# Designed miniproteins, single chains: the designs that were tried, part 39

Each design is a single chain, and the fold is of that chain. pLDDT is the mean over its residues in the fold that is shown.

## One batch from the design tools (miniprotein)

Design m1431
Fold by ESMFold2-Fast:
Structure m1431 (fold): chain A 68 residues (1-68)
Amino acid sequence: MEKELKEQIIEEAKKLIEELTLKIKAEPNEKLEKAKKLFEESIKAAEEGDLEKAAKLFVEGFELFLES
């Protein structure tokens, strides 16, 4: 379970970072930049084994992405 959740968080966060990078390049937006940073921090937390922190950071990043 933990391994699957870790891989899912990393994979989805990487996809969102790529999408956000393209959107920021087309139209700079501070919320999108903050969301990208939160997804990057989520990946780091997941790689360190802190899945609770990784999930929290992912949700916060996704909320900012939706507000943009």
Scores: mean pLDDT 81

Design m1432
Fold by ESMFold2-Fast:
Structure m1432 (fold): chain A 102 residues (1-102)
Amino acid sequence: MSVTQSVTAPEVTADGVIRGAASLRIDGKEVGIESSGGLEEVRRKAAEAARRAEALGLPAIAEAARALAEADSPEEAAAEFTRLIQAAVAEKARAVEAERAA
């Protein structure tokens, strides 16, 4: 199984734009979020990422993405985005260890 990650630390601009990325590519399928938009757009993208992660059997990614989809402010979204990044990093590390153990 091939697993790669793409992560960019979240940034909230003075006008409320949230910029960041937290994604995994698993066997050519991408799951995650990349955003340069307002809170509503980030929440929409996070909800879709959560559904996709659940379908792929990635509960930690699905849980973190769902939390991001429920954020009430740009600052809360940035904090949850960081959690999603950590979940993506942990999943890639787990996949690499599983490959090493096999």
Scores: mean pLDDT 77

Design m1433
Fold by ESMFold2-Fast:
Structure m1433 (fold): chain A 77 residues (1-77)
Amino acid sequence: HMLSPEEFEDEVALALVLIYVAIAKLDLQRGNLESAREAIERAKKLLDEHDWYNPEFRKEAEEAIREVEQELEKAEA
């Protein structure tokens, strides 16, 4: 609507990353560490393969992934 097509594509990519991060967090709550890791890897692949127009959206995706990776590391320790 009010966003450029490039910014809209970034928002969709960010939403997909956040969906995988949410899946990983749910799997961590259930003690399903392998599924959590797989979801994090899916999020990372989306981050790397998308051509980010707005660096702030990329940064938000990176921060969300980093946070859940730290949660995984604590759960594995």
Scores: mean pLDDT 84

Design m1434
Fold by ESMFold2-Fast:
Structure m1434 (fold): chain A 97 residues (1-97)
Amino acid sequence: GPLEEAEELLEEAREKIEEGKYEEALELLEEALELIERAIEEAKTKEELERALELAREALELAMELLRKDEKNLLRAIGLVLRAIGLIIDAELKLRK
């Protein structure tokens, strides 16, 4: 589903950040963000799921902002991507009951 696809894109983005390929990482983060935003829209009837996905979106927006600035805080950007992955996994577990 869209959350599983977002998780794969975030893992690939993390690898691109570690390789210094920031433009490729940003493209992958933007694709993952679109999938998360779609999942948030679909989750409006499930409050806990919506909250987890909103936190994942905020983490990705901050990671993208850090990668676009002259001050490249790579460890913080990677940490935010990992945070978003964890929040997506939590959201998927809540869908499975």
Scores: mean pLDDT 77

Design m1435
Fold by ESMFold2-Fast:
Structure m1435 (fold): chain A 90 residues (1-90)
Amino acid sequence: SLLEKEAERNRKLALETFQEAVKYAKEGDIEKAERLLIAGLVLASVDLTPETYKEMAKLLKEIADNYEKQGKTELAEFYRKLAERLEKLA
């Protein structure tokens, strides 16, 4: 159906969005990484796959590492724990 094709496109776009977010997080652009995390979550809200959970967990770990480098330990711990929860869902 048309809705199933939309869901497939949204799943692929969500995965690509999380992968792009990981690149920005690694470069230290956490604001852009967090914006892409939100965008990816909106796209993924229809259907989350194991690959989507793994990429989200990777992104959250990169965000956590960057916050830790900034001395924002509480935020870093929050994102690390969230990543661990998502890895268990994959």
Scores: mean pLDDT 80

Design m1436
Fold by ESMFold2-Fast:
Structure m1436 (fold): chain A 119 residues (1-119)
Amino acid sequence: MTVLTESGGGTVAEGGSLTLTSKVTGNFENAIMIEWSRQAPGEPLRGVAMIGGDGGFSLYAGSVKGRATISLDKAAKTAYLNMSNLKKEDTATYFSSAVVAVGPRLVGATGEGVQVTVV
């Protein structure tokens, strides 16, 4: 079973930076894709960034393009989302998720989320 454990949230000043960390246990070696998404109070869940399980492909939402970098440390089984020049609109709960190959099936896993507050 794949489990994602998130850290690196908290309160950050506007214009500051932070790195969110997702530690993946279980089937990390079979991960096809890892994604960060966020949900602001009263808003729908929105994609932020995604990376292929081999690190060869990355996509970013327009709202964070140029301010965010998603990266993968395969040896550490860890995905990172670095965000710079934070805005108050970046205040949200951030979730990591993974799509993992288990035999002929694709299985999704999502972490419990980490809160980011920009003041």
Scores: mean pLDDT 82

Design m1437
Fold by ESMFold2-Fast:
Structure m1437 (fold): chain A 84 residues (1-84)
Amino acid sequence: MEEAFRRILEETERELRKLGATEEQIEAARELLETFWRLLVAGAPADELGLEMARLASKLEGFNQAQLDVISRALEEIRALVEA
């Protein structure tokens, strides 16, 4: 993984812990972000990306809105890195 991506993961995990996320929730968020990064870097078709992200988003059960906002911002930062 690129160093910039690793920093996004570490910052996202810290923010989620501050917001009371469990270690299981943090692991689910990590898997989502790592999969998003991997598929974007590989140039996966939009349909494939959408299906895989929808599958992983089902693991975000129990997240509150503040935690979801943190994940949303991380996804935007990851997209910006690949589009740079």
Scores: mean pLDDT 82

Design m1438
Fold by ESMFold2-Fast:
Structure m1438 (fold): chain A 59 residues (1-59)
Amino acid sequence: GSAEEQARLIRQGQGAIEAGRALRNPELEKLGREALEHAKAGDTETAQRYVEKASSLAG
């Protein structure tokens, strides 16, 4: 993925972590952390899958 895609996925992962904390949903927080770590590592494909799972869980 592009640098812009990686930056977007980092932001979305961070957003899922914050949403998980606000909602007291540890699964959502965990999915956000996984997305963030994979995005930081440049694994944008895996990060995207975790973001999609987090979005589905959050509604």
Scores: mean pLDDT 86

Design m1439
Fold by ESMFold2-Fast:
Structure m1439 (fold): chain A 77 residues (1-77)
Amino acid sequence: MEKEELKKKAEEVLEKAKKALLERAEEIAEEVGLSVEEVKELIEKSIEGLLKKIYELVDEGKLDLAEELIKKIEKEA
């Protein structure tokens, strides 16, 4: 149950973070000097990478590390 709950929370937190970042993609692109398309691609790849890392931590039984990573993402979003 705890592993499945952490995976669900990760998906929800990362989906919210992805939406928030995509809404700001034009602003981010202007600040860093990239195209909007490049920023959107980087956001999507970063979110997928974070989700995979959380799943790996959960599957390895490193539940405390997975929870800490989820909380950090939630604060940064």
Scores: mean pLDDT 79

Design m1440
Fold by ESMFold2-Fast:
Structure m1440 (fold): chain A 72 residues (1-72)
Amino acid sequence: MKLKLLLKSDKPIDEAKIRGAVEHVGGRVLELKKLSDTEAEVIVEVPDDNVEALKRALRAAGYEIVSEEEIE
């Protein structure tokens, strides 16, 4: 599954931390666009069964998922 996520943090965006959380659940970051110091738009590819694990991993990493969109 391919997802477009808008992420927000109280700390500066850490690309390596986001990539690590995505890769931990068997996913891959396809695109990361920094919108501000604390906001990023991320396109990820993740196994369909691992979507909820991805959301938990990102939240555990300190990121709020502001919006989620499934894309092909």
Scores: mean pLDDT 84

Design m1441
Fold by ESMFold2-Fast:
Structure m1441 (fold): chain A 112 residues (1-112)
Amino acid sequence: AVTVTMSGGGTYPEGSTLTLTATAAGADVETLNVLWLRQAPGEPEEGLTAMGGRTPPGVSPRFSGSVSGNTATLTITNLRAEDSGLYRARLFAPDGELVAEGPGVEVTVVAA
């Protein structure tokens, strides 16, 4: 079975940089498609990066993704209060089948 461990959740000041990681056991993430998602309380999940960490059209360029070996990374620069929420990583096979999903990490952005 593929399992995903996530890290980088916590409380961050506005204007700082956040790095989240999702590490897969039992799969090479470089062979998979990664989708990073954020969910605010009471709202649907929003896609932040997809397909090897590229930022989707209409999403802020502050969001960037990368993959290396068994680890996917999401970096957010110049954090804002609206970046607060639950962040998840989903891993898909090249054919689009869901391989694994991370448990999610909570991020809170506070005024500096």
Scores: mean pLDDT 77

Design m1442
Fold by ESMFold2-Fast:
Formats: sequence, C-alpha cells, structure tokens
Structure m1442 (fold): chain A 75 residues (1-75)
Amino acid sequence: MVREIGEELARKGAELVEKGKSAEEVRREIVRLGRERGVPELGLLIANAAVKAIEEGKSAEEILEKMLKAVEEYV
C-alpha cells in the first residue's frame, strides 16, 4: 500500500536524523527511495516535511511525526 511505503520512508528519514545526517542528506535519501519504490511525489512531500522540521530544530521524534502527518495527508 502507498501508505505503508510512505511510513517506511518516514521511519528511514527519522533513522538518518538519529545518525546525525544533515537535512540535505535526509532529503536526498528519502527522494531517492521514493523514486525507487514508485512513489516519487510522496517521497518529495515526506522529504520537504523532514527538511522543514530539521531546519526548525525539532527532535527526531517530532521530525518523524511531521513526516507521518505528510503521509496521512497524501493518502
């Protein structure tokens, strides 16, 4: 399901944030994975949510919540 793929991408993004990856690195990986999984538009929405939350200094948990919200709003 598209939702399941989106949630997987969101969790992968949160994992990258926990590992200290930059906003640009997180965005690049989520966009790449979205293309590989056949959901490029959803990947872009999740990546944009992640970058915004990272730039606002949110915690990894809050960043995950913002990405999951983007998935919910898409599906």
Scores: mean pLDDT 86

Design m1443
Fold by ESMFold2-Fast:
Structure m1443 (fold): chain A 67 residues (1-67)
Amino acid sequence: MEEEEIREAAELLGVPEEVMEEILELIRRGAEAKAAGTPENLARYAELQARLDALRARLAERLPSIG
């Protein structure tokens, strides 16, 4: 499950649980938008994924020993 992978990665990166819950909430919102199946909701899903990917990239950049 993608949520579990993100949780494990965040634990390895030392990300606080509060930040992790915020990231997981963005993922859940994206999944809900995708499940609705409208073109508008799919566009919102893509935008949410882009924001999540940006957050992951920033976390990896701040821990260069891991990423």
Scores: mean pLDDT 68

Design m1444
Fold by ESMFold2-Fast:
Structure m1444 (fold): chain A 68 residues (1-68)
Amino acid sequence: MSEEEIKELEKELREIAERSRETLQSHGVTDEQIEEAIKESLEYAKKTGDKEKALEYLERLLVRLYLS
């Protein structure tokens, strides 16, 4: 995955997280936990080269944080 693709993916992951940020925060999720979820998903994309799976991984991490 190129540096440009990584930057674009980070932007997409951040936009997805931002759509849920207020809801997550109302359930006690911190900005640091949200940022860690974005970071973990981006690292997953770097290791696998699979952008779509990284987006799915972020969604699963955010759902886990919400349910905690």
Scores: mean pLDDT 81

Design m1445
Fold by ESMFold2-Fast:
Structure m1445 (fold): chain A 56 residues (1-56)
Amino acid sequence: SLEELKKKAEEAIKNKDYELLDEVTREAVRLVIEGEEEKAREIGEVIKKLKKKYNI
C-alpha cells in the first residue's frame, strides 16, 4: 500500500496531475487519522523529493 501510494505520487507529479496528487494527499491524511503518522510523513517527504527531481 505505501509502495503503491509512492508510485501513484510519482505518476501524478510526472504528469502534473494535481487531482491525482490531491488523492495521494487525502490518503496521507487518512493515515494520520488511523494513527500511522510516520507513514504519512514518509509519503510527504517522498512527494517533496519527487517535486525537486521532476522539477514541477
Scores: mean pLDDT 78

Design m1446
Fold by ESMFold2-Fast:
Structure m1446 (fold): chain A 95 residues (1-95)
Amino acid sequence: METLKRRIEANIRALERFIEWAKSRGLDDVAAAGEKALKRLKEVYENIDKLTPEEVRLILEEAMREVDAALKDHPDLRKEFSRIQIEEMRAELAR
């Protein structure tokens, strides 16, 4: 569970950064998709002790799939989100 918890924390921070960036560029639809995923991950994080590792993984995958779908026709945006995710995951692993 600890590895999944850290992965969720990293993705929450990545989504918060990406949403702010998307809003700053006027990409309201992309920001909305990010906010939906962020809400889902925060709910999972708050209830993590009530969920199995498999349930947590599936919800994380579903939330990230929604973001990927919103970015499907925007490869430049996907590249930027991936960069942010890598930075946050690296920072989390350095703790």
Scores: mean pLDDT 80

Design m1447
Fold by ESMFold2-Fast:
Structure m1447 (fold): chain A 66 residues (1-66)
Amino acid sequence: MTEALRILGKYLTPEQYTAAGIVLAAARSGLIPPEEALEHLRGLMKEANVPEDDIERAIEAARRDL
């Protein structure tokens, strides 16, 4: 459980939240580069109209955990 997932849970649908969790798990497992995972998360949050401050906080938290 990360601060990034806590922020994401406030704004994303259950389906989008599951997708975000899969992307983070893939990056932690070495299946995709961390920077690619962070770019996918940023796109997902922008699509969900997450406030910019919360997008940056989630990306910073995810980067520290990857």
Scores: mean pLDDT 79

Design m1448
Fold by ESMFold2-Fast:
Structure m1448 (fold): chain A 82 residues (1-82)
Amino acid sequence: MKEAAEKLIEAVNKALPKMSPELQAEFERLVKALKYAIEKNDYKTALSAARELQRLAEQAGLTDVSKAAKEFIKKLEEEIKK
């Protein structure tokens, strides 16, 4: 899970310079929430944050972030179903 979260966070960090300051702040908040949830093994909260990241990335046309979020969501859903 930590490695999968790091891949999503890396995609967000690479896309940050392409975002408006308002969108950067929103993604930074969601990344912080995601990191905290993963540290606490709170995969339901991590899933919520990842879904919001995907939604914002799709609206902003950030295809790499959207793809990374979808891959991470799939992995989180598999962990929650255990």
Scores: mean pLDDT 83

Design m1449
Fold by ESMFold2-Fast:
Structure m1449 (fold): chain A 91 residues (1-91)
Amino acid sequence: SAAKKKAEELAVKGDEAFLAGKYEEAVKYYREALELDPDHPLAAEILTQLGEALFKLGKYEEAIEAYKQALALNPNHTAAKKNLAEAEKAL
């Protein structure tokens, strides 16, 4: 669908912003992607990347919530498990 294609484009823009150190822009793009396609096959991965961007901004409570949502969708997401533990220690 057009919405799913737009969500994929936004997720890619989020990744590009993250790699450029533009963490606030990365957060905006990842959130928009998840709003357009909450059932995306990579939703757990996008939520994990959202959490990493929030962690870089020092928004540890929001990062924890994003990682918990990722693990609710994919309990075996190794990066989300490790990053959740790290974010909880940063509080």
Scores: mean pLDDT 90

Design m1450
Fold by ESMFold2-Fast:
Structure m1450 (fold): chain A 55 residues (1-55)
Amino acid sequence: SEEEREELGRLAEEEDPEALLEYLKKIGYDIDALMQAFHARDEMDLARKLIEVMK
């Protein structure tokens, strides 16, 4: 939704990976896959890709 995209953008700007993951878990995203990607990528890169998926 539009609200979900705005919140993801805000969390990405805050550079708070824990808050980002908590929000994604709340909206039902696959956290196991996200945690694995988090370890392999920069937090900002992950957040940017998640925002793209939410389009």
Scores: mean pLDDT 61

Design m1451
Fold by ESMFold2-Fast:
Structure m1451 (fold): chain A 69 residues (1-69)
Amino acid sequence: SKAEEYARKGEEAVRQGNYDEAIKLAQKALEIDPNNPLAWLVLASAYYKKGDFEKAEEYRQKALEAIAA
């Protein structure tokens, strides 16, 4: 799906160190599918790498919630 494509591109952006791009791509995935766990994990990883540990934990929790849904 298109949500999966955006989430995967976001994951790749995290690997490349492009954290702001990863955040944008994950947000696009979540606009299509708010229950996409990979998109929430991309947000968590990007914010963790940027040093925003509070947002990273918030988005990690949303990823777990999405998996449980």
Scores: mean pLDDT 89

Design m1452
Fold by ESMFold2-Fast:
Structure m1452 (fold): chain A 119 residues (1-119)
Amino acid sequence: TREALAARLAEEARRLADNTPDPALAAAYRAIAAVARAMADPAAAAEQQREMAAAFDAAAKAAAGQTVTVTVRVTRAGETTHSRSVTAATEPQAYVEVRHDRGGEVTSLELTAVVGPPF
């Protein structure tokens, strides 16, 4: 389901945030986790919106003018990997938009983030 995919994305992003030594990457992963959590539980939307706003403010500050690019890759049974790459600090909603309307069990979920200079 859409909610199950969002829950898996939130869990993966949280694990990556806890395991990265880079504060900009950690903040970006936490922002993704907040957006994914809001998608997993729309009934808590108001509280999740505040969490999302705070997480993205923290991510932008931690990036210190650098570009943070986030890639989400989802593989379903019988399908190729779907990929989305966005700048987490400026387009938070886009990187959790994966094809959740397609049938099939999610067999793999991968989330990566890269901090680079704005050039």
Scores: mean pLDDT 61

Design m1453
Fold by ESMFold2-Fast:
Structure m1453 (fold): chain A 94 residues (1-94)
Amino acid sequence: SEELLEEARRLAEEAREALRAGDLDRALELAERLIELAEEALRQGDAELALELARLALELYKELLKHAPKERIPEIIGRILRAIGLELDAELAL
C-alpha cells in the first residue's frame, strides 16, 4: 500500500512534467501505469487505494484529452472509460 502510493505520486509528477513539456505519449504512458497500480491495489484488496489511483489517472487522462490531436482522442476516451470502470469497481469493493 505505502510503496504503491509512493510509486503513484512519482508517476503523477512525471506525467505532469511530461504534459508541461508537450510530451503526450510519455504522459499517457505514465497515466496508464497509474491504472496498472490501481488494478494491482484492487487485486490485493486495497479498494481505497485503488479508488485514489483510478481517480488520479482519470484526472490525468482528462487533462491529456484537452491537449490531444484529433487522431488520439478516441484512444484517450477509451482510457477514460476504463478509469471510470475501475473507479466504480473500487467503490463497490469498499
Scores: mean pLDDT 84

Design m1454
Fold by ESMFold2-Fast:
Structure m1454 (fold): chain A 79 residues (1-79)
Amino acid sequence: SSMEQDFIEMLVNAYKKKLYEKVSDIPPKVEEEFNKEIEALSRKLVEAMRNNDVEKTIEIMKEMQKLVEEVIEKLKKEK
């Protein structure tokens, strides 16, 4: 539904903001790949929430946080 798409977009933007808070210069290709990965995880999160699967919801949220941390670490090591 449109409301689910709006929520997914909100999650993508929130996690993208976390990335930009730590790194000021993100290559466009890296940002595109990050956005796709976060969108995929956000869709899985919505599905877990619809199924009232608390354990899986927490697991996916942790995966989203780890993805941000991994991308930040990689970008810091490129220089």
Scores: mean pLDDT 83

Design m1455
Fold by ESMFold2-Fast:
Structure m1455 (fold): chain A 116 residues (1-116)
Amino acid sequence: LRLESQKVERTATANAGETFTITVTVKAEHPSDLVTVDVEIVGRGTVSGSVENGKTYTFPPAVVDGDEVARASVVAFADKPQEITITVTLTADPEKASTVTGTVVNVTRVSYLPEE
């Protein structure tokens, strides 16, 4: 098992009722490579994830309440060795939040190598 962690400092802020998207592109060298994008969220809103050129085990959209810093994770894997694009969508609640801010705090790639 080989673990590669990449820290990506990408921050998005949405005003009340707005939607903002954070895109992370990662090279998957093996079909069983798992990519996890960890997002730290402040404010009130929802977070969802999607992936292009791969398969996704996306957690259900996370609802965040501004009382605490929330973390959401999007997990994706490739169907074949290729670049995969993971899109994290942040939507601010128009009635409850003036803003919601998401920050990508970690991008982790887990590569499964055959035992030698």
Scores: mean pLDDT 59

Design m1456
Fold by ESMFold2-Fast:
Structure m1456 (fold): chain A 60 residues (1-60)
Amino acid sequence: MRTFVIRVDDVTRLIGLALDIIGDLPEAEVRIEGNEIIVTVPDDPEAIAYLERLRAEVEA
């Protein structure tokens, strides 16, 4: 299992991103804590790559 924390300061964008993750990664467990999306996924290289890319794009 891998856990990713993605910080998003805009609540509307945060909700949209959480929904996108749920749709794209059906095996993912997604929860929201304040301005953070916490995503737990199996050790799947494709899911890990997706979340690493998404986090980098959001935090740029």
Scores: mean pLDDT 80

Design m1457
Fold by ESMFold2-Fast:
Structure m1457 (fold): chain A 71 residues (1-71)
Amino acid sequence: EIPEEVLKKMEELAEEVQPALEELAAADPSDPEVRARRLEILELQAKAAEAVEAGDYEKALEYFEKIKELA
């Protein structure tokens, strides 16, 4: 199972990015900058999920921090 320290950090990052992700999802889809940012976030989310599944929690946290920077 996910170490408690890693789980807590992941939860903190998820809480910090959730409102920004919702704002981005509601943003104008005709803006190419918005579309590019959505695509990058989706790709990072997929990579983060894959890293968690593989047990590479350090890599997963790096992807979550990247998502926070983009959101």
Scores: mean pLDDT 76

Design m1458
Fold by ESMFold2-Fast:
Structure m1458 (fold): chain A 70 residues (1-70)
Amino acid sequence: SVAAAEADLKEGNKYNAATHFAAAVLRGEVDDETAEKFLEKLGISREELDRIVARIERMKQGGLDGARAL
């Protein structure tokens, strides 16, 4: 959730904050204004965020590929 990402950022854990924020974006929990503000706080680009989101999506889809291999 966005709240989890904000908590991680407050603790100085930028990696966990970026991952939790990317997961919130993937779930559609974040509007564009909120996304821009949080990217500024994290110090990462939109491109970096999109890469993290894509990685989470691939990890989620990896379970389906495993099921298809069976």
Scores: mean pLDDT 72

Design m1459
Fold by ESMFold2-Fast:
Structure m1459 (fold): chain A 66 residues (1-66)
Amino acid sequence: MELLITLKGSVEAQVGRILRLIGDPNVEVEKLGEDVLRVTLTGSEEQNAAIIAELRSDPNVEVEEL
């Protein structure tokens, strides 16, 4: 499944989030803008749900399901 992610907060917080996502073998990240990412989740339903929940719990991240 695909997500559109908008990153907010400090540069350090944004970099940390990007590194977390890039480090996941079941996550593909495409940079659309300075603070906008397209994320493709290739894991199981359970793994994908966990990542979405993690992202939605972060006040510095906006998540839209595509």
Scores: mean pLDDT 81

Design m1460
Fold by ESMFold2-Fast:
Structure m1460 (fold): chain A 68 residues (1-68)
Amino acid sequence: SSILAFIGLLLRLIGDPRFSVKRVGEDTLVVTAKAGADAALQALYADLQADPRFQVTRDGNTLTITLR
């Protein structure tokens, strides 16, 4: 389910030392890359853009990820 995918993403990102993750709503995450993690953030952005279950926007070192 879409909600299970969202929770799985949240748990994966919380465990990743390259990112800071904040849940700002029931269906929205804000992910910020730590210093030196820009390539990892770009890869995550590209991966999420390919997934139709998510809407993702990038602003500098920050991704806003919303469940569709």
Scores: mean pLDDT 86

Design m1461
Fold by ESMFold2-Fast:
Structure m1461 (fold): chain A 62 residues (1-62)
Amino acid sequence: DVEEEMKKLEEEAKKVKNESFRKIALELIRQAREYHKKGDLAMAKALLEQARRVIKRGKELE
């Protein structure tokens, strides 16, 4: 579930036209993957929520 969510958010982040927002979103997703691998699901989910906000804001500005 969380891994599936990360893949979907990564694809959405790649579509963000604003370079700064795209870079930040991808960085947050990468950090979420690392925490997920370490078993820190709470931190992974928090980072994914942050990535969703960045993606939405990026899309709204474009």
Scores: mean pLDDT 83

Design m1462
Fold by ESMFold2-Fast:
Structure m1462 (fold): chain A 65 residues (1-65)
Amino acid sequence: SSGQELLRRLAQHHAGVPEEVLERLLAAAQAGDEAAIEAAKRDMVRLGGLTERQAASLAAALQAL
């Protein structure tokens, strides 16, 4: 499926972010769940070592798909 392929590519390009956080972000973006998107962004910063700007940019890119 397109979602599985996208998740695989995200995991390859963002190896520092736990895959479960990327999965939650993708699911939240596809559902339009703003609260879940914000929670996943916080976890990307806290657990994945991204800056708030990097997390926001990734979330915006996935929401634009």
Scores: mean pLDDT 78

Design m1463
Fold by ESMFold2-Fast:
Structure m1463 (fold): chain A 65 residues (1-65)
Amino acid sequence: SAMDKALEEFQKELEKITGAPVEVRREGDTVVVEIKDASVSQLVAASIEGVAWSLETGLKVVVKE
């Protein structure tokens, strides 16, 4: 689906930005981003990208390690 493609593209962009493996999954109206052993800088970068994506899609983004 278009949503599955959007999530895959979002995951790949986050991996480019952070330089780390990123897990992205959808839970209802929320998209959960998990970055194992993330630094504060990586979490901040992912959160900024998540806010931009959230404004475009209307879905809430939560970033955690």
Scores: mean pLDDT 83

Design m1464
Fold by ESMFold2-Fast:
Structure m1464 (fold): chain A 55 residues (1-55)
Amino acid sequence: MSEEERKEMEKIVEAGKELAKTTSLEFALAMIRKEAEELGFSEEAIEEMLKRVEE
């Protein structure tokens, strides 16, 4: 994974954690999944991001 791709994933995870605090974890996970799919991330990368948001 490239340094730029990794930084983008980190920003998405941070945004998801903030969204989970202000809405719900379920809604945040759904939004993060949709955003990552639209950006062309692999299923493996999406699962990693979702797991990090849940932590």
Scores: mean pLDDT 79

Design m1465
Fold by ESMFold2-Fast:
Structure m1465 (fold): chain A 80 residues (1-80)
Amino acid sequence: SSMEKRKELFKKAVELSEEVLELYIEKYKLSEEKKKKLKESLEEGIKKLEEAVKEGKITEEQLKSIIEGLELKLKELKEE
């Protein structure tokens, strides 16, 4: 179903977001305070995205776009 597809895409977006965050923290050598703030922001963003998926406010295409953006960021962080 479309809801199952959106939930799976949501899980992938969460996983990629966590990978991007970890590499970003490592690459820019962020302080503990900045790490904490970024983790808090990610948790808030994940909750908002989860709600949008549950409420049907976000399309499969929009979720795929988010994933593509995260994949590009991940690639850039790994190559720089």
Scores: mean pLDDT 86

Design m1466
Fold by ESMFold2-Fast:
Structure m1466 (fold): chain A 79 residues (1-79)
Amino acid sequence: EALELIVKAGKALKAGDIETAIKYLEEARKLLSGRAKELVEKAIEAAKAGDIETALKLVEEAGTLLSLQDPEAAARVAA
């Protein structure tokens, strides 16, 4: 669920739909804790500041971290 929202946020950022990306990241933040939550919060701040390159980098880092922490959720997104 959280990983799916992060993937959707990354796609929205690449499409230039920053408002939609921020909404997905805020929903993901509610489902997350620890390092993954911190990365998502920083991505929201970067996106709001117009720093899309930093936001994308942080979203990719959060996605990678979640894939390592929850292989079952990662497999569900990959299917």
Scores: mean pLDDT 78

